# Designed miniproteins, single chains, continued (3), part 4

Each design is a single chain, and the fold is of that chain. pLDDT is the mean over its residues in the fold that is shown.

## One batch from the design tools (miniprotein)

Design m8107
Fold by ESMFold2-Fast:
Structure m8107 (fold): chain A 88 residues (1-88)
Amino acid sequence: SAEELYEKGKKAFDEGNYEEAVKYFDQAIKEDPNSPYAKEAYLLAAVAYSKLGDTRLATRYMVKAIELADTVEEKRKLINEAAKLLKS
């Protein structure tokens, strides 16, 4: 399921395995692009690509995460979450 793939990606992300994390996040997005996990998968993939030095993919995935957010408050939370994760 998209949830299971997202959780595998999140585990890899938390372990600093950013290459593995983006593979699982891409699979979660492909499994169900309309799930609540797709937006978080785009956000965490954007942060992972930034940590890998791929600024082009980081920007592309972050734009997708913002596009999936329905409200200004949700967009603000995503941007703040990304900023916090990038500082860690």
Scores: mean pLDDT 84

Design m8108
Fold by ESMFold2-Fast:
Structure m8108 (fold): chain A 75 residues (1-75)
Amino acid sequence: LSKEDKLLLKLAELMKKYNLSEETQNRLLQALLVGIHHQDYELMLAQMREVLEKELPAEVAEEMVKEIEKIIAEV
């Protein structure tokens, strides 16, 4: 598996854990792919946080963003 495939798999597991809507899942995947392509992970994480805050309480959204940040660091 490529590093990108591992990232997508781990993100999918997190989305299931937080029980996110399909719309929010699709927006997060778009943000991830754009971030990977441009290598702008700070912008990507900021966009993901905004997407998550529309569905989740701010504290929970921040928690998930931190988990995504750890996944990116591991890849």
Scores: mean pLDDT 80

Design m8109
Fold by ESMFold2-Fast:
Structure m8109 (fold): chain A 88 residues (1-88)
Amino acid sequence: MEEVRRLEEEALEAVEEGRFEEAVELAQKLLEMAEEAIKRGDVELAEFAVRAVGLVARKLAEAGEYEKAEELMRRGQELADKVDELKE
């Protein structure tokens, strides 16, 4: 949880500073954490990481980086669907 929060904060700061490539790299680490959490059945960590990716994607869209935002949203939604399957 603390690592997810840290990566989220760093990615959001990167977007605010125009470091969009770095923000995408940090969001990719969040996606990897979510995927690993899903493999372990850690629903709480997976949901937290997917939510963090969504926040970064939203911030990128607000900054006008629509292509990067759309890519992260699609990847995050695929993982969110897998998390929902674990709850069922």
Scores: mean pLDDT 85

Design m8110
Fold by ESMFold2-Fast:
Structure m8110 (fold): chain A 97 residues (1-97)
Amino acid sequence: SSVRQQAQQLVDNTRRASRSAVDLARGSGDRAGDSIINSAQSGLQHVQQAYSLDRSLGRQGADILVRGLRQAAQLLRDPQLQQQLLQLGQQVQSLAQ
């Protein structure tokens, strides 16, 4: 359906945001903190929208983003940035419940 296609596009956008956060953390580390957080917040918005359209695809998007944010956090040295990413991941995880 068109609704499912819109939800799939939001999952694809979430996957790009997740990948961006991990790639920035791996390549630039803490100095890219603001960009990493912006990617994480963008991903959360996409997941929220996907979840409102299709619960199954929203859950898939949430799983993708949570894994990406945990990976990004592990690559960072700044404990405040790590905690902020893990907190965003927890907000995403709560949508999947």
Scores: mean pLDDT 90

Design m8111
Fold by ESMFold2-Fast:
Structure m8111 (fold): chain A 73 residues (1-73)
Amino acid sequence: GAEEALRELVRERSRRVAERQVERILEEFPEVESASYELVGPTRAVLTFVKNGKEHEIEFDVATDNPVELVKK
């Protein structure tokens, strides 16, 4: 139905935004060895990154949060 199509469009947009944020993190933080994301909701993602040999996991809102600021902590 129309609601299903709208939900799919929102999720697709969220994927593109999350991918851009992962690329930005890898570009701005040389201490980050790898970064990946997983969508856990239409507008929510979990960012997993390896920094100085340690794995970190951060949940963020794709529409409002800046995961680049979260990686600095």
Scores: mean pLDDT 75

Design m8112
Fold by ESMFold2-Fast:
Structure m8112 (fold): chain A 80 residues (1-80)
Amino acid sequence: VLEKLDELIKLAEENGATSVAGGARDLKQAVEAGADPQTLANLLTAVSLLVVGDYLDGKITEEQFEKMKKLLSEVAKALD
């Protein structure tokens, strides 16, 4: 989980998706702190919405959007 979150943070920062990077860092911190499943689910949803928002705003490419969605899907699967 942490490795996939680090990859997402790096990808977001490299592409100026600062909100996605911030949300992914918050989710990583919550995972490391042993936050409850509801908190993790809420943060995962928030990051997913930020990824969609940045794509619709033209801040990330389709390829970056697909890679970020794949990383978030892998994180979601590892948290369930």
Scores: mean pLDDT 83

Design m8113
Fold by ESMFold2-Fast:
Structure m8113 (fold): chain A 73 residues (1-73)
Amino acid sequence: TQEYEEEVQRAKQQERDRVKRAMARYKAALMEEGEFKKLKMENPDDIKVLLDRIKAKSKQKKAAEEAEQQATA
């Protein structure tokens, strides 16, 4: 049905926009060193893996900080 198609497309568009923005920031940060260009040429998938690792580390750090705040409260 049309509503289902619209919801699926909306979710996919939001995910694409998120990845695009993350990639743009990552690219801008590394462009002056040329690191991003090397990674993309040799291993395109590495950029996705690096983004996933950055997210995992961010979540772990946030969870650890929240756990410490709960323990000290």
Scores: mean pLDDT 63

Design m8114
Fold by ESMFold2-Fast:
Structure m8114 (fold): chain A 54 residues (1-54)
Amino acid sequence: SERERLRQEIENLRASIQLVEDYGKRNPSVPQEDIDRQLAVMEKRLAELEEQLR
């Protein structure tokens, strides 16, 4: 169902956010502002998906 698809996308995106955070911690040569920018884009997408689930 559409709701099941959205829930799966939300869970996958949350896992991806965690991976990006962990990547930033493991790779100190990557600027923190670049990591933060990536996280902001993903968090915005997460909010959009969660709104669709309401």
Scores: mean pLDDT 86

Design m8115
Fold by ESMFold2-Fast:
Structure m8115 (fold): chain A 83 residues (1-83)
Amino acid sequence: GKEELKKQLEDEAKLALRDIREGKELIENSTDPTRYAAGAILLIGASWNAYLIKKQAEKEGLKIEDPEARKAVEEGLKLLGLG
């Protein structure tokens, strides 16, 4: 059902939020290019995942209501220059 898909998308968005925050921390605390690169890749990937989750939710007529899931979409879009 739509409710099950909604929960899956919200859970995926929460994972994206965690990865966005981890990527930011790696960038902020990087002492070498390898850690910085890892953080940047994580940030970019998680931001795109958050955007794709938003797009899928819209396609399915679903509203992302979980506060952390909504924050993931907001932060991801902002990082991509789309929000």
Scores: mean pLDDT 86

Design m8116
Fold by ESMFold2-Fast:
Structure m8116 (fold): chain A 85 residues (1-85)
Amino acid sequence: SKEEQLKEIKELVNEAAARIVDIVKDIATRQRALQTLADLYKAAEKNPSVIDQIKKMLNDIINAKTEEEIEKKVAEAEKFIQELE
């Protein structure tokens, strides 16, 4: 159901946020990354057809090993959100 899918997205958002806080030391980059997570959740609520793509992007952030990898995945997510609007 849509409610179950959004619950999964919320759980992935929480895991991605924890990963960002652990790895990202730069305050501005951290704030940008956390805002991108909020924007991805909002996009999932607005457009259920992109939920699988959003799950992939969130998992890419969760699995990132460096601050640079997180910055790259955040930039990709920002571009996706812009193209969706």
Scores: mean pLDDT 88

Design m8117
Fold by ESMFold2-Fast:
Structure m8117 (fold): chain A 97 residues (1-97)
Amino acid sequence: MKREEAKKKIEENIKNADSLKEQLQRTLDWLRELQAKDPHPEIAELIAQLETLLKGYDEAKKNNDKSTIANLTSLAQFLLERIRELLEKLGYEPPPE
């Protein structure tokens, strides 16, 4: 029973990571469009960080690494907040909620 509970928790974390991965991919695509229209070095840096996170999610899911998935989820949320703050400073609308 305890092993089945741990496995279910890992599967739930992977499913949550998939949803967040989709959000990160949409944000990345939007930032790339924005960067092509109005280039900023800070936006280029955020694009690179998002690409690295998305690759990290793929590896963590492949290995069923619950700890890494949880850490990447927290880091992704932190990056999304930083993106919102930077865009507001640059006079752009925040990403859609």
Scores: mean pLDDT 71

Design m8118
Fold by ESMFold2-Fast:
Structure m8118 (fold): chain A 87 residues (1-87)
Amino acid sequence: MGKKGEEEILEKIKKAKEESEEKKEILEEMEEKGAELGREAVEKAGDTADAERAARIMGVQAALIAAEEGEEKAKEELEKAREEIEK
């Protein structure tokens, strides 16, 4: 299958945020939590230069999961990521 670009992912998130104010708040919360986990993962590894890139990737991924699979699935994936970082 063709690779989905970052722009396509961001457009899906944007459309989901436009569906309702409640959905927007959920997606923004998941994006923020994912970004925090991404920063922590890279900082724990000792490379602070990539922390913001990891934050962006994890934040977008969490928001995409919330948009496509819902809030509970996004929370589950964030918890799994947190546990992997803590190992």
Scores: mean pLDDT 73

Design m8119
Fold by ESMFold2-Fast:
Structure m8119 (fold): chain A 61 residues (1-61)
Amino acid sequence: LTREQLLELLLSVLADEELARELTERLAPHRARLPSMSVAELAEIPGVDRALARSLRLALE
């Protein structure tokens, strides 16, 4: 998963370009693990709540 693909995915989920850019930076260290992470694991990342984690999980599938 590239940083650009992560930004594109977040833009599809959040509809807020600035927030998507900020979260792309926050999630960048976890990029390699994101496709295999559970909702619970995603929600452990600072700035990711349970609703966002669930949306990300669905978008990654």
Scores: mean pLDDT 76

Design m8120
Fold by ESMFold2-Fast:
Structure m8120 (fold): chain A 55 residues (1-55)
Amino acid sequence: MAEKTQRSIELGAQGASDAEMEEVGGKEELEIAKKWLAKVPAMKAAGREAARALA
């Protein structure tokens, strides 16, 4: 169960489309993943930090 949600979250953090996330876990997992990403600012911060380091 958790593995599907984690994969959807990982894809979302990398900028995957909603359709791609839905394909992995379905509509229910997509909704859960979106809520999880909204509550985990660290994932967005990590992406911004990496982009800044490369610049």
Scores: mean pLDDT 66

Design m8121
Fold by ESMFold2-Fast:
Structure m8121 (fold): chain A 57 residues (1-57)
Amino acid sequence: GKRERQREISRVIGRALRAIGDALDRAFRENPDDRELRDRYLRQGSEEAQRLLREHE
């Protein structure tokens, strides 16, 4: 049903966001002193998350 579909979409989005978070954490670990690069990754991660949420509404 619609509720089951919404729950599944939420799980997919959650997994995608976790993968993005892991990638950002790795980037921070490899580039700890690059504040500009960290800001770039955070912005890209936010934009990707918003895109996924919009596409699955």
Scores: mean pLDDT 70

Design m8122
Fold by ESMFold2-Fast:
Structure m8122 (fold): chain A 86 residues (1-86)
Amino acid sequence: SKAEALERAAEHLEEAARALEEGNVEEAIRHAMEALRAAEETGDKEAILKMIAGVILAVAATHPLADLREIAEALRELARELREKA
């Protein structure tokens, strides 16, 4: 269902945040991309745009000056918003 796909997207974004908290940027990008794929299954424009933002944030974590903790917090907030929508 759409709700199940939104829940899976949120779970993937929470895993992306966890990966950043552990310093694993490559794993965070993979999880953020899986979150986007799950959101795309819903056809929900708002959910898709939020997950695009999540992917952009995860990619930004590759920058040497990136604060991985702050980016992880932003990803967790996007996941929370998506769970509220599910």
Scores: mean pLDDT 88

Design m8123
Fold by ESMFold2-Fast:
Order: C-alpha cells, then sequence, then structure tokens
Structure m8123 (fold): chain A 94 residues (1-94)
C-alpha cells in the first residue's frame, strides 16, 4: 500500500501558523534580529508554556492586528490550553 501520510498534529500546525504570522510582521518591519524569538515562540506554543508566550510577545511587540490573528489561530485548536489564549488576550489588552 502507499506510505501513511505524514500529518502534523493540531498543536504543531498551530505553532507553524503563529510562527508564520509573527515572521511576516517582523519581515515587514525590517526587524530580522527578532526572528530567533519567533522560533522560541513556536516552541513555547508547542509546549503550552503560557508565561513564556507572554514574555516573548512583549519582546517581539507585534501589532494588535497580528495579536488578533494569533488569538484567532489559538482558538481554532480545541486542544490549546486556555492559559495560552488568556496570555495572548492579556498582551492584546495592553
Amino acid sequence: GPPPPVRLSPREQLAEAVKGTLLSELISRGELDKIPLVEEFAEAVRNGDAERVKELLKEINPSKETLETILFLLRQDPTAPEALIKAVEEVLKE
């Protein structure tokens, strides 16, 4: 039979989507020195580390539009910890 399809888990798909969203904004802003923080952010999302997500978002300082997109993407993953959603909501309210 054909080899089984390699599929990313919902959490891995989420991490890649939020990474792409942040990377797009950093490229548009010319802040390429912050790209390593985006990789750390993807790992924090993958690990469900809400405190690290909040710290990294403060360091990256994305636009409200980017934060709203990230929040929307987090809400699409039913397995995402509520603490991750709350961390992004708290940063967006600042």
Scores: mean pLDDT 79

Design m8124
Fold by ESMFold2-Fast:
Parts: C-alpha cells; structure tokens; sequence
Structure m8124 (fold): chain A 82 residues (1-82)
C-alpha cells in the first residue's frame, strides 16, 4: 500500500542521513589528523616521509568507508524499488 511505501521511504531517509553523518564525521576527523601531520612534518622534516605515509593510509581508510557506506545506501534504495 501507499502507506507502507511512505513508511519505508521515511525509514530509508533516516538511515541514509545517519550513514551520511558517519561519513561527514570520518572526513572531518581525517582532515584534523592531516593538519596535525602537516604541522609535525613542518617542525621536523625527518618525519616527512612517515607523515605522508600516514596521510595516505588515512585517505585510503576514509575512501574505503565512503565506498562501503554508499553501497549500503544504494542497497537500501534498491530494496525500496523492489
């Protein structure tokens, strides 16, 4: 029924917003850590390579999380159209 479809859509929107908020938090945390790593590398150039490697690992982790959460949203959307 239309009522059941609207309820599923409401639940989808709430869950989607929650997953998007998780992405936003992770991106902001990564940005702050990158700023710290840059500041540390500027103070001590001997750690520059390690700082770059840590930044690359953080970016990879964030990228993987974004892909995973977007796949979850896509699956939920597909279920609404079933």
Amino acid sequence: SMKERLEKLRKFKEEKERLEEEIRKKVEEAKEEIKKLVAEAEKDPSIAMEAVNRMMRLMAEVSDLIVEKRKEIAKMRAELEA
Scores: mean pLDDT 84

Design m8125
Fold by ESMFold2-Fast:
Structure m8125 (fold): chain A 88 residues (1-88)
Amino acid sequence: SEIDRLVEEYGLSALEREFLRILHEEFGMSIEELEVIAKGMKDPKYREEAQKILDEIHERLVKELGIEEVNERIRPAAEEAAARVAAA
């Protein structure tokens, strides 16, 4: 799958893969948008674009799932992704 390609190409964790799967399959995010997030985790050139997408995702997830679900399931994966973007 395209998500598995991103996992292999950008060295994503199982938690990050699950985060991208949820965003793609349940929230309809494009593979192109997911690839920007993956690029931002590896390359500082894409950090600002990746952060903007992550911020938009966070707002959407809170609205759609509620804060409780975001805190328990989504936030750890999002925090890992955001930390990699910040570290790139």
Scores: mean pLDDT 73

Design m8126
Fold by ESMFold2-Fast:
Structure m8126 (fold): chain A 77 residues (1-77)
Amino acid sequence: HHMMMNMMKAKELMERAEELFDQSAEALNQGRYDEAFRLASEGSRLLSEAYRLMGDMQSAQHYQQLSDQADEQARRL
């Protein structure tokens, strides 16, 4: 049941991404923009991995692009 195991793994990655986005929002609220964008990049990367495990390659690519954009934004600060 490879699909079932991938779905459980995807759920765990999504939950971890939610925690990172919460931390990113807190960092943004505190004016820590570089940390906020790094956390957002990591969260988006985890979502990309989760969608890849679920076979949703379009969503995986979308979140990989968001991760890359957030990482670039962090490097500019």
Scores: mean pLDDT 86

Design m8127
Fold by ESMFold2-Fast:
Structure m8127 (fold): chain A 70 residues (1-70)
Amino acid sequence: SDELRALQRQLDDALAQFEADRAAQVARLEEEARRDPSLQPELDKKVAELDAELAAFRAAVADGLASALA
């Protein structure tokens, strides 16, 4: 259906944007840790939080699509 196609596109676009934003944040945090190693524990925690957020977002996108198909 047109509704399913629109939902799939919106979810794919949102996921791609989330992944791009996550990658940019990680790159900045890694650069900060490279310049100041004392920040490493906090940056490791933030990277783990971003990874968990991305995993949760990917799962939510998959669930949303599965629900639309049911």
Scores: mean pLDDT 82

Design m8128
Fold by ESMFold2-Fast:
Structure m8128 (fold): chain A 106 residues (1-106)
Amino acid sequence: MTDAEAAAGGLRGFSDHLDRLADLIDSRAKSENERKAAELLREASELFRRAADLVEQGRYQEALELFVRGRDLLLEAAKLLNIPSQVVDWLTSPTLSTLQRLAVES
């Protein structure tokens, strides 16, 4: 397994996890903020799936750009759910570091 294959697999897994989380939040939503957060999580999930495809194509700079956009959506969802931004940083930092390394080595 290459580093790129591992990164793409990780992005797809993270995307799947966010889709499941969005469905869970949406099914239990009691407020407009929770419904909006679920929408943002689904948008981030789609960006991470596209980033995984770009990683598999060796298009690391474009993958990084989509990942950063997805991360920004996660930060907005976290604000709506009253989750500290540090939690998003903790969850996304390993993938961000890997994509940054792959992008600068390209």
Scores: mean pLDDT 84

Design m8129
Fold by ESMFold2-Fast:
Structure m8129 (fold): chain A 81 residues (1-81)
Amino acid sequence: MAALRAEGRALLAEFRTLGAQLAAAIPDPELSAGVAAGLDAVVAAKEAELAAATTPEALQALVDRLRAAVAALREQLAALA
């Protein structure tokens, strides 16, 4: 349990970093700020889900979803380069 929660938090930190890079790539500063705020809200919600998970199966499913989200953001950033 603790190891999966730590992995989930590490993935959320990476998601936050990649999301900030994606927001920074938006030329409009107001739209960029809005996207960054939306990403912060998503991260906060996922942190709450990680804290609330009571089974290893639920926690593993959340970690798998976060891993997929990080991979998708990496792919988006690569496509913009």
Scores: mean pLDDT 81

Design m8130
Fold by ESMFold2-Fast:
Structure m8130 (fold): chain A 87 residues (1-87)
Amino acid sequence: ADIPESIYVLDKEAREAIEEARRIVEASPKRTEKHFEIIEEAEKRLKELFERVRTKAANREPIDNREVVEEYEEILELLRKPVEEVE
C-alpha cells in the first residue's frame, strides 16, 4: 500500500480546516495580512508533509503514523490564532 487510509482522511480533514479558516478570516473586518501569511504557511507545510509521506511510501520506507499525526496537529494549531483573532 502506498499511503495508509488514515493519513488520506487526516490530510482531507486538514485541507478542509485550512479552507474553513481562510473563509472565516476573509469574512472578518478584523483580518490582517499576517493572518493570511499564517494560513499560507499552514498550506505549505501541509503540502510538504503529504509529499514527504508519499515519497516514503513510494520508496517502501516505514511511515511512523504517530509522527505524521503530530505534524498534522502542529499544522492545524497554526490556524487557531488567525481564527481566534478575527472572531
Scores: mean pLDDT 85

Design m8131
Fold by ESMFold2-Fast:
Structure m8131 (fold): chain A 106 residues (1-106)
Amino acid sequence: MAEEKELIEKLKDPDPQVRLEAIREIRNRGLATNPEVQKALVEALKDPDPQVRAEAVRALAWTGDESLAPALYEALKDPDPEVRRLAEFGLAFFVSPETLVKVTRS
């Protein structure tokens, strides 16, 4: 509803702190499973701020939506070590450890 729309707009804010708070609020309220919010979070995986990308990975990982696995695999290549760590943990919830290792071997 209006809440989801407001949070999606905050994800486009020029201030990374505002975007970070929006993702944190989305996660806290369990809105990451909403399709429009989920789409905005996938876009946030490409955010210039590593803290914003890390929180986006965390929010998406807890949805358990296997269709997000390709986006999380790309996050494994992120230059920030915390983003990579969270993507690895997120993928472990979607796939077995053996499957994750085999795929990330590339």
Scores: mean pLDDT 76

Design m8132
Fold by ESMFold2-Fast:
Structure m8132 (fold): chain A 80 residues (1-80)
Amino acid sequence: SLKEEAEKLLEELREIVKNPPKTLEELEKQIKKISEIVKKFMEIISKLPPEDAEKFKKELQKILEEYGKKILEMLEKLKK
């Protein structure tokens, strides 16, 4: 159940990463949503065995790194 909740939150983050923001307003909205999801995710994984928590942390880091890269690409396209 806790593992399923963690997996579901990672899926929500992956869906956000698949749909990068097209405007700064959308970016701001997505960052707020990501922050909420990450907060819930960290609470859940703190209750998991260390081995499982470590695997989930690595997956989260990979997702956030991919999102950060896409945001930098978007910001470069938006600059004057």
Scores: mean pLDDT 84

Design m8133
Fold by ESMFold2-Fast:
Structure m8133 (fold): chain A 99 residues (1-99)
Amino acid sequence: MRRYRRRMYVPARDGDRYRADVDYRRLSDDRWAARFSLRDQNGRQMGSAQFYMDARPGDEIELEIDIIDAESGRLIGSARFRFRADADGSASAEFEARL
């Protein structure tokens, strides 16, 4: 399994509550894109980050994302994305966010 750590910077505001979402898309036989989005309690998009992954059939990739307030540098939370590329051109993923 390959592991990567990334950072995502967002303008945080006191009293805000956050939700993180991920989508992923196949670009070619061995290349994928994962897009992470953060929204506040009102559904306003606070930020997004896109990561590219080189994954061949049977590869497993783990992305750990630190979500950081751009103004203060404080850690708001983290997200973990575990991705597996399957031999038939499909993929499976697990996503967990702590905000």
Scores: mean pLDDT 79

Design m8134
Fold by ESMFold2-Fast:
Structure m8134 (fold): chain A 87 residues (1-87)
Amino acid sequence: AEVVELKIDPKKAKVGEPVTVTARTSAPARVLIAVYNEKGELVDTAVTEPSTEPTATFTLKKPGKYKVVAIDDGATVSRAEAEVEVE
């Protein structure tokens, strides 16, 4: 399967607010979701349940801009990226 889209809600969160990450895939898949801080340091990871819209929730404890990456490690490796701002 391929990761077609990655959405983050809310795109602008407060410290300690849950952030929901939803990927959209071409077929039901598990995806690895990785969260990186502004320095490119890995902060958190999740592996989703199989779905065409695999979802994970993160709580970020420090202000800053974070990059979220979803990776499908199926027959063809695919990835999507999005950002969230924490204040």
Scores: mean pLDDT 78

Design m8135
Fold by ESMFold2-Fast:
Structure m8135 (fold): chain A 100 residues (1-100)
Amino acid sequence: SKEEAVEKILETIGKLQEEIDRAVENGASVETIKEIAKKGLDEIVEIARKYFPGTEFEKRIIELAENAKKKLDEAKTVDEVRQVAYEAFREIKLIVEEFK
């Protein structure tokens, strides 16, 4: 359902933030943290495509994820990667709230 899809997106964001924080704490490389963030954004896009096909919600989530991935590619430090990822997650939460 639409409600279950929203819950899955929010749960995915929570798990990604925890995974990124643990990776940083454990001294993971910038490249490793980028891969975690990109994979998580892809998972959120797949949820949007499956449950909201052809909608403005799907379009905005895809555009946001693509823009975030481009910013992740340009990020050079762990702090920059975290800032880009967390800003993207914040914006996804706002889109989710707007479309409730």
Scores: mean pLDDT 88

Design m8136
Fold by ESMFold2-Fast:
Structure m8136 (fold): chain A 68 residues (1-68)
Amino acid sequence: SPLEERMRKAAEYLLENSSNPRLREAAEKALEALDAGDIETAEKHMLEALGYASQEGLFDGVVSLLKS
């Protein structure tokens, strides 16, 4: 679905732009959940990753990708 593709792009963006282990773990778990078709779990991990992204100045970039 378009939402799943947007979440995948957002998670990949975070992995390319952050070295924060907690953010990377959350983004990787979101991708794992998307690959399993577990959208609810993917969304929970994306929300965790967004929390860390806000601390690194990556929040606006991620939100833009999720809206596209």
Scores: mean pLDDT 84

Design m8137
Fold by ESMFold2-Fast:
Structure m8137 (fold): chain A 87 residues (1-87)
Amino acid sequence: MSLEEKLKEAEEHIEKAWEAINEGKFEEALEHLRKAKELLESIPEEERDERVKKLELEIETLLGVLKIIAGVNKDEELLEKVEEIEK
């Protein structure tokens, strides 16, 4: 895939993760964030510009939202899954 295609697919997964969070589908949200992270990690170092950093920050923000949700709900399984993706 081109850089543009990888960025577009990562953005689509981030949008789907946000939609899943809004619907209470936290496991689906995590899967979308994992896929977005994998797409960004597949981008060569020389192509990692400000757009990549912006999407990485968006993923980090949504993972943070899921950690707050897990803490409020005392959902230890969700917390463990978030921490696994953050690594």
Scores: mean pLDDT 84

Design m8138
Fold by ESMFold2-Fast:
Structure m8138 (fold): chain A 82 residues (1-82)
Amino acid sequence: MSSETLLKEADFLEEVARRLRARPVSAEELREWAREAEKKGLKIAAEVLYQAAVMREQGASSQEVADFLDYQARTLKSVAEM
């Protein structure tokens, strides 16, 4: 996988995390954004967002999910910089 793709995947996750911090986001919206990521070829971001939707359905707060997405984005950026 290219470093450019990893950075795009991280940027997508950070954008979703920003939206989660701005307002409550449903598990269904997270699945819609996962499908958008798939359409853009961002397979890792899509998988992470499907996991985030499961976390929301299991009672995780928007803040907890946003923190999870930011953590995943930082990990992807770290790998891209190697």
Scores: mean pLDDT 85

Design m8139
Fold by ESMFold2-Fast:
Structure m8139 (fold): chain A 78 residues (1-78)
Amino acid sequence: EKEKIIDELAKTIKELFEARKNNDQEKVDSLAEKIKELLVKLGMEPEDAERFAEGLKNNKQDVELSKKLRKIIKEIRK
């Protein structure tokens, strides 16, 4: 269950990067909303998930949110 969400998250992030590379802003926005939903399902707080997804839309890496996500994934996979 949770591992499937992690796999879906990874796939969606990859698709968002590809859409951004192709300057497809509508697809980037749609994929970012899906990423927010997946992050909340993994246990990230909605506000943190929103900021993380916004960062992905604008090619901005939030190091603290990235660490938080990695910790959540590690806890789930244990």
Scores: mean pLDDT 77

Design m8140
Fold by ESMFold2-Fast:
Structure m8140 (fold): chain A 109 residues (1-109)
Amino acid sequence: MTIEERIQKKIDEIVSLVPEDKKELVRDLLNAFAELARRYGLSEEDIDEILDKVIEAVKKGKVDPRTLARTMISALRDVLEKKGKSQEEIDRFTAELARRIRELLERHR
């Protein structure tokens, strides 16, 4: 299995674990995150690590899209800090991700 196939399977697993009425929103959030992460130069392995943290949260019953979004942003900050990214780069990436998440949450209401 390629790393890209592994990422897609993790997205599918997360979506399978959330309530039916939230599946489309959660899939859109995860796809938006993966697309943005690639544009900011994160490796597929970095994306995989962040998705593992989201899976852990969902398995603990944290299935609310806003809670999952916060978990994803927190895991992203941790990964960027470990990679030695500047505070300006971290703030820029997390701000753009938070904006996209807000837009998706508003459209799915």
Scores: mean pLDDT 83

Design m8141
Fold by ESMFold2-Fast:
Structure m8141 (fold): chain A 72 residues (1-72)
Amino acid sequence: MLEEIQRLLDEVRETLDELEATDPAVAEATTIPDPEEARERLVEAIGKVKGEEFAEEFREKLERIEEHWRSV
């Protein structure tokens, strides 16, 4: 379980590092103080750059990470 969450975190971070460096909309989304709003904006920005399918997968990864942290 924890190893899967760590892998998801690593994948999310790699994706953000790549897109944040190359796309201003993704970079702007990561600076939003509210985590829920930031997630919504980030998924929307990724969908415009990489397509809706990629954005849905990214959103699912974020939801799994949040669910894990919330389940304590």
Scores: mean pLDDT 72

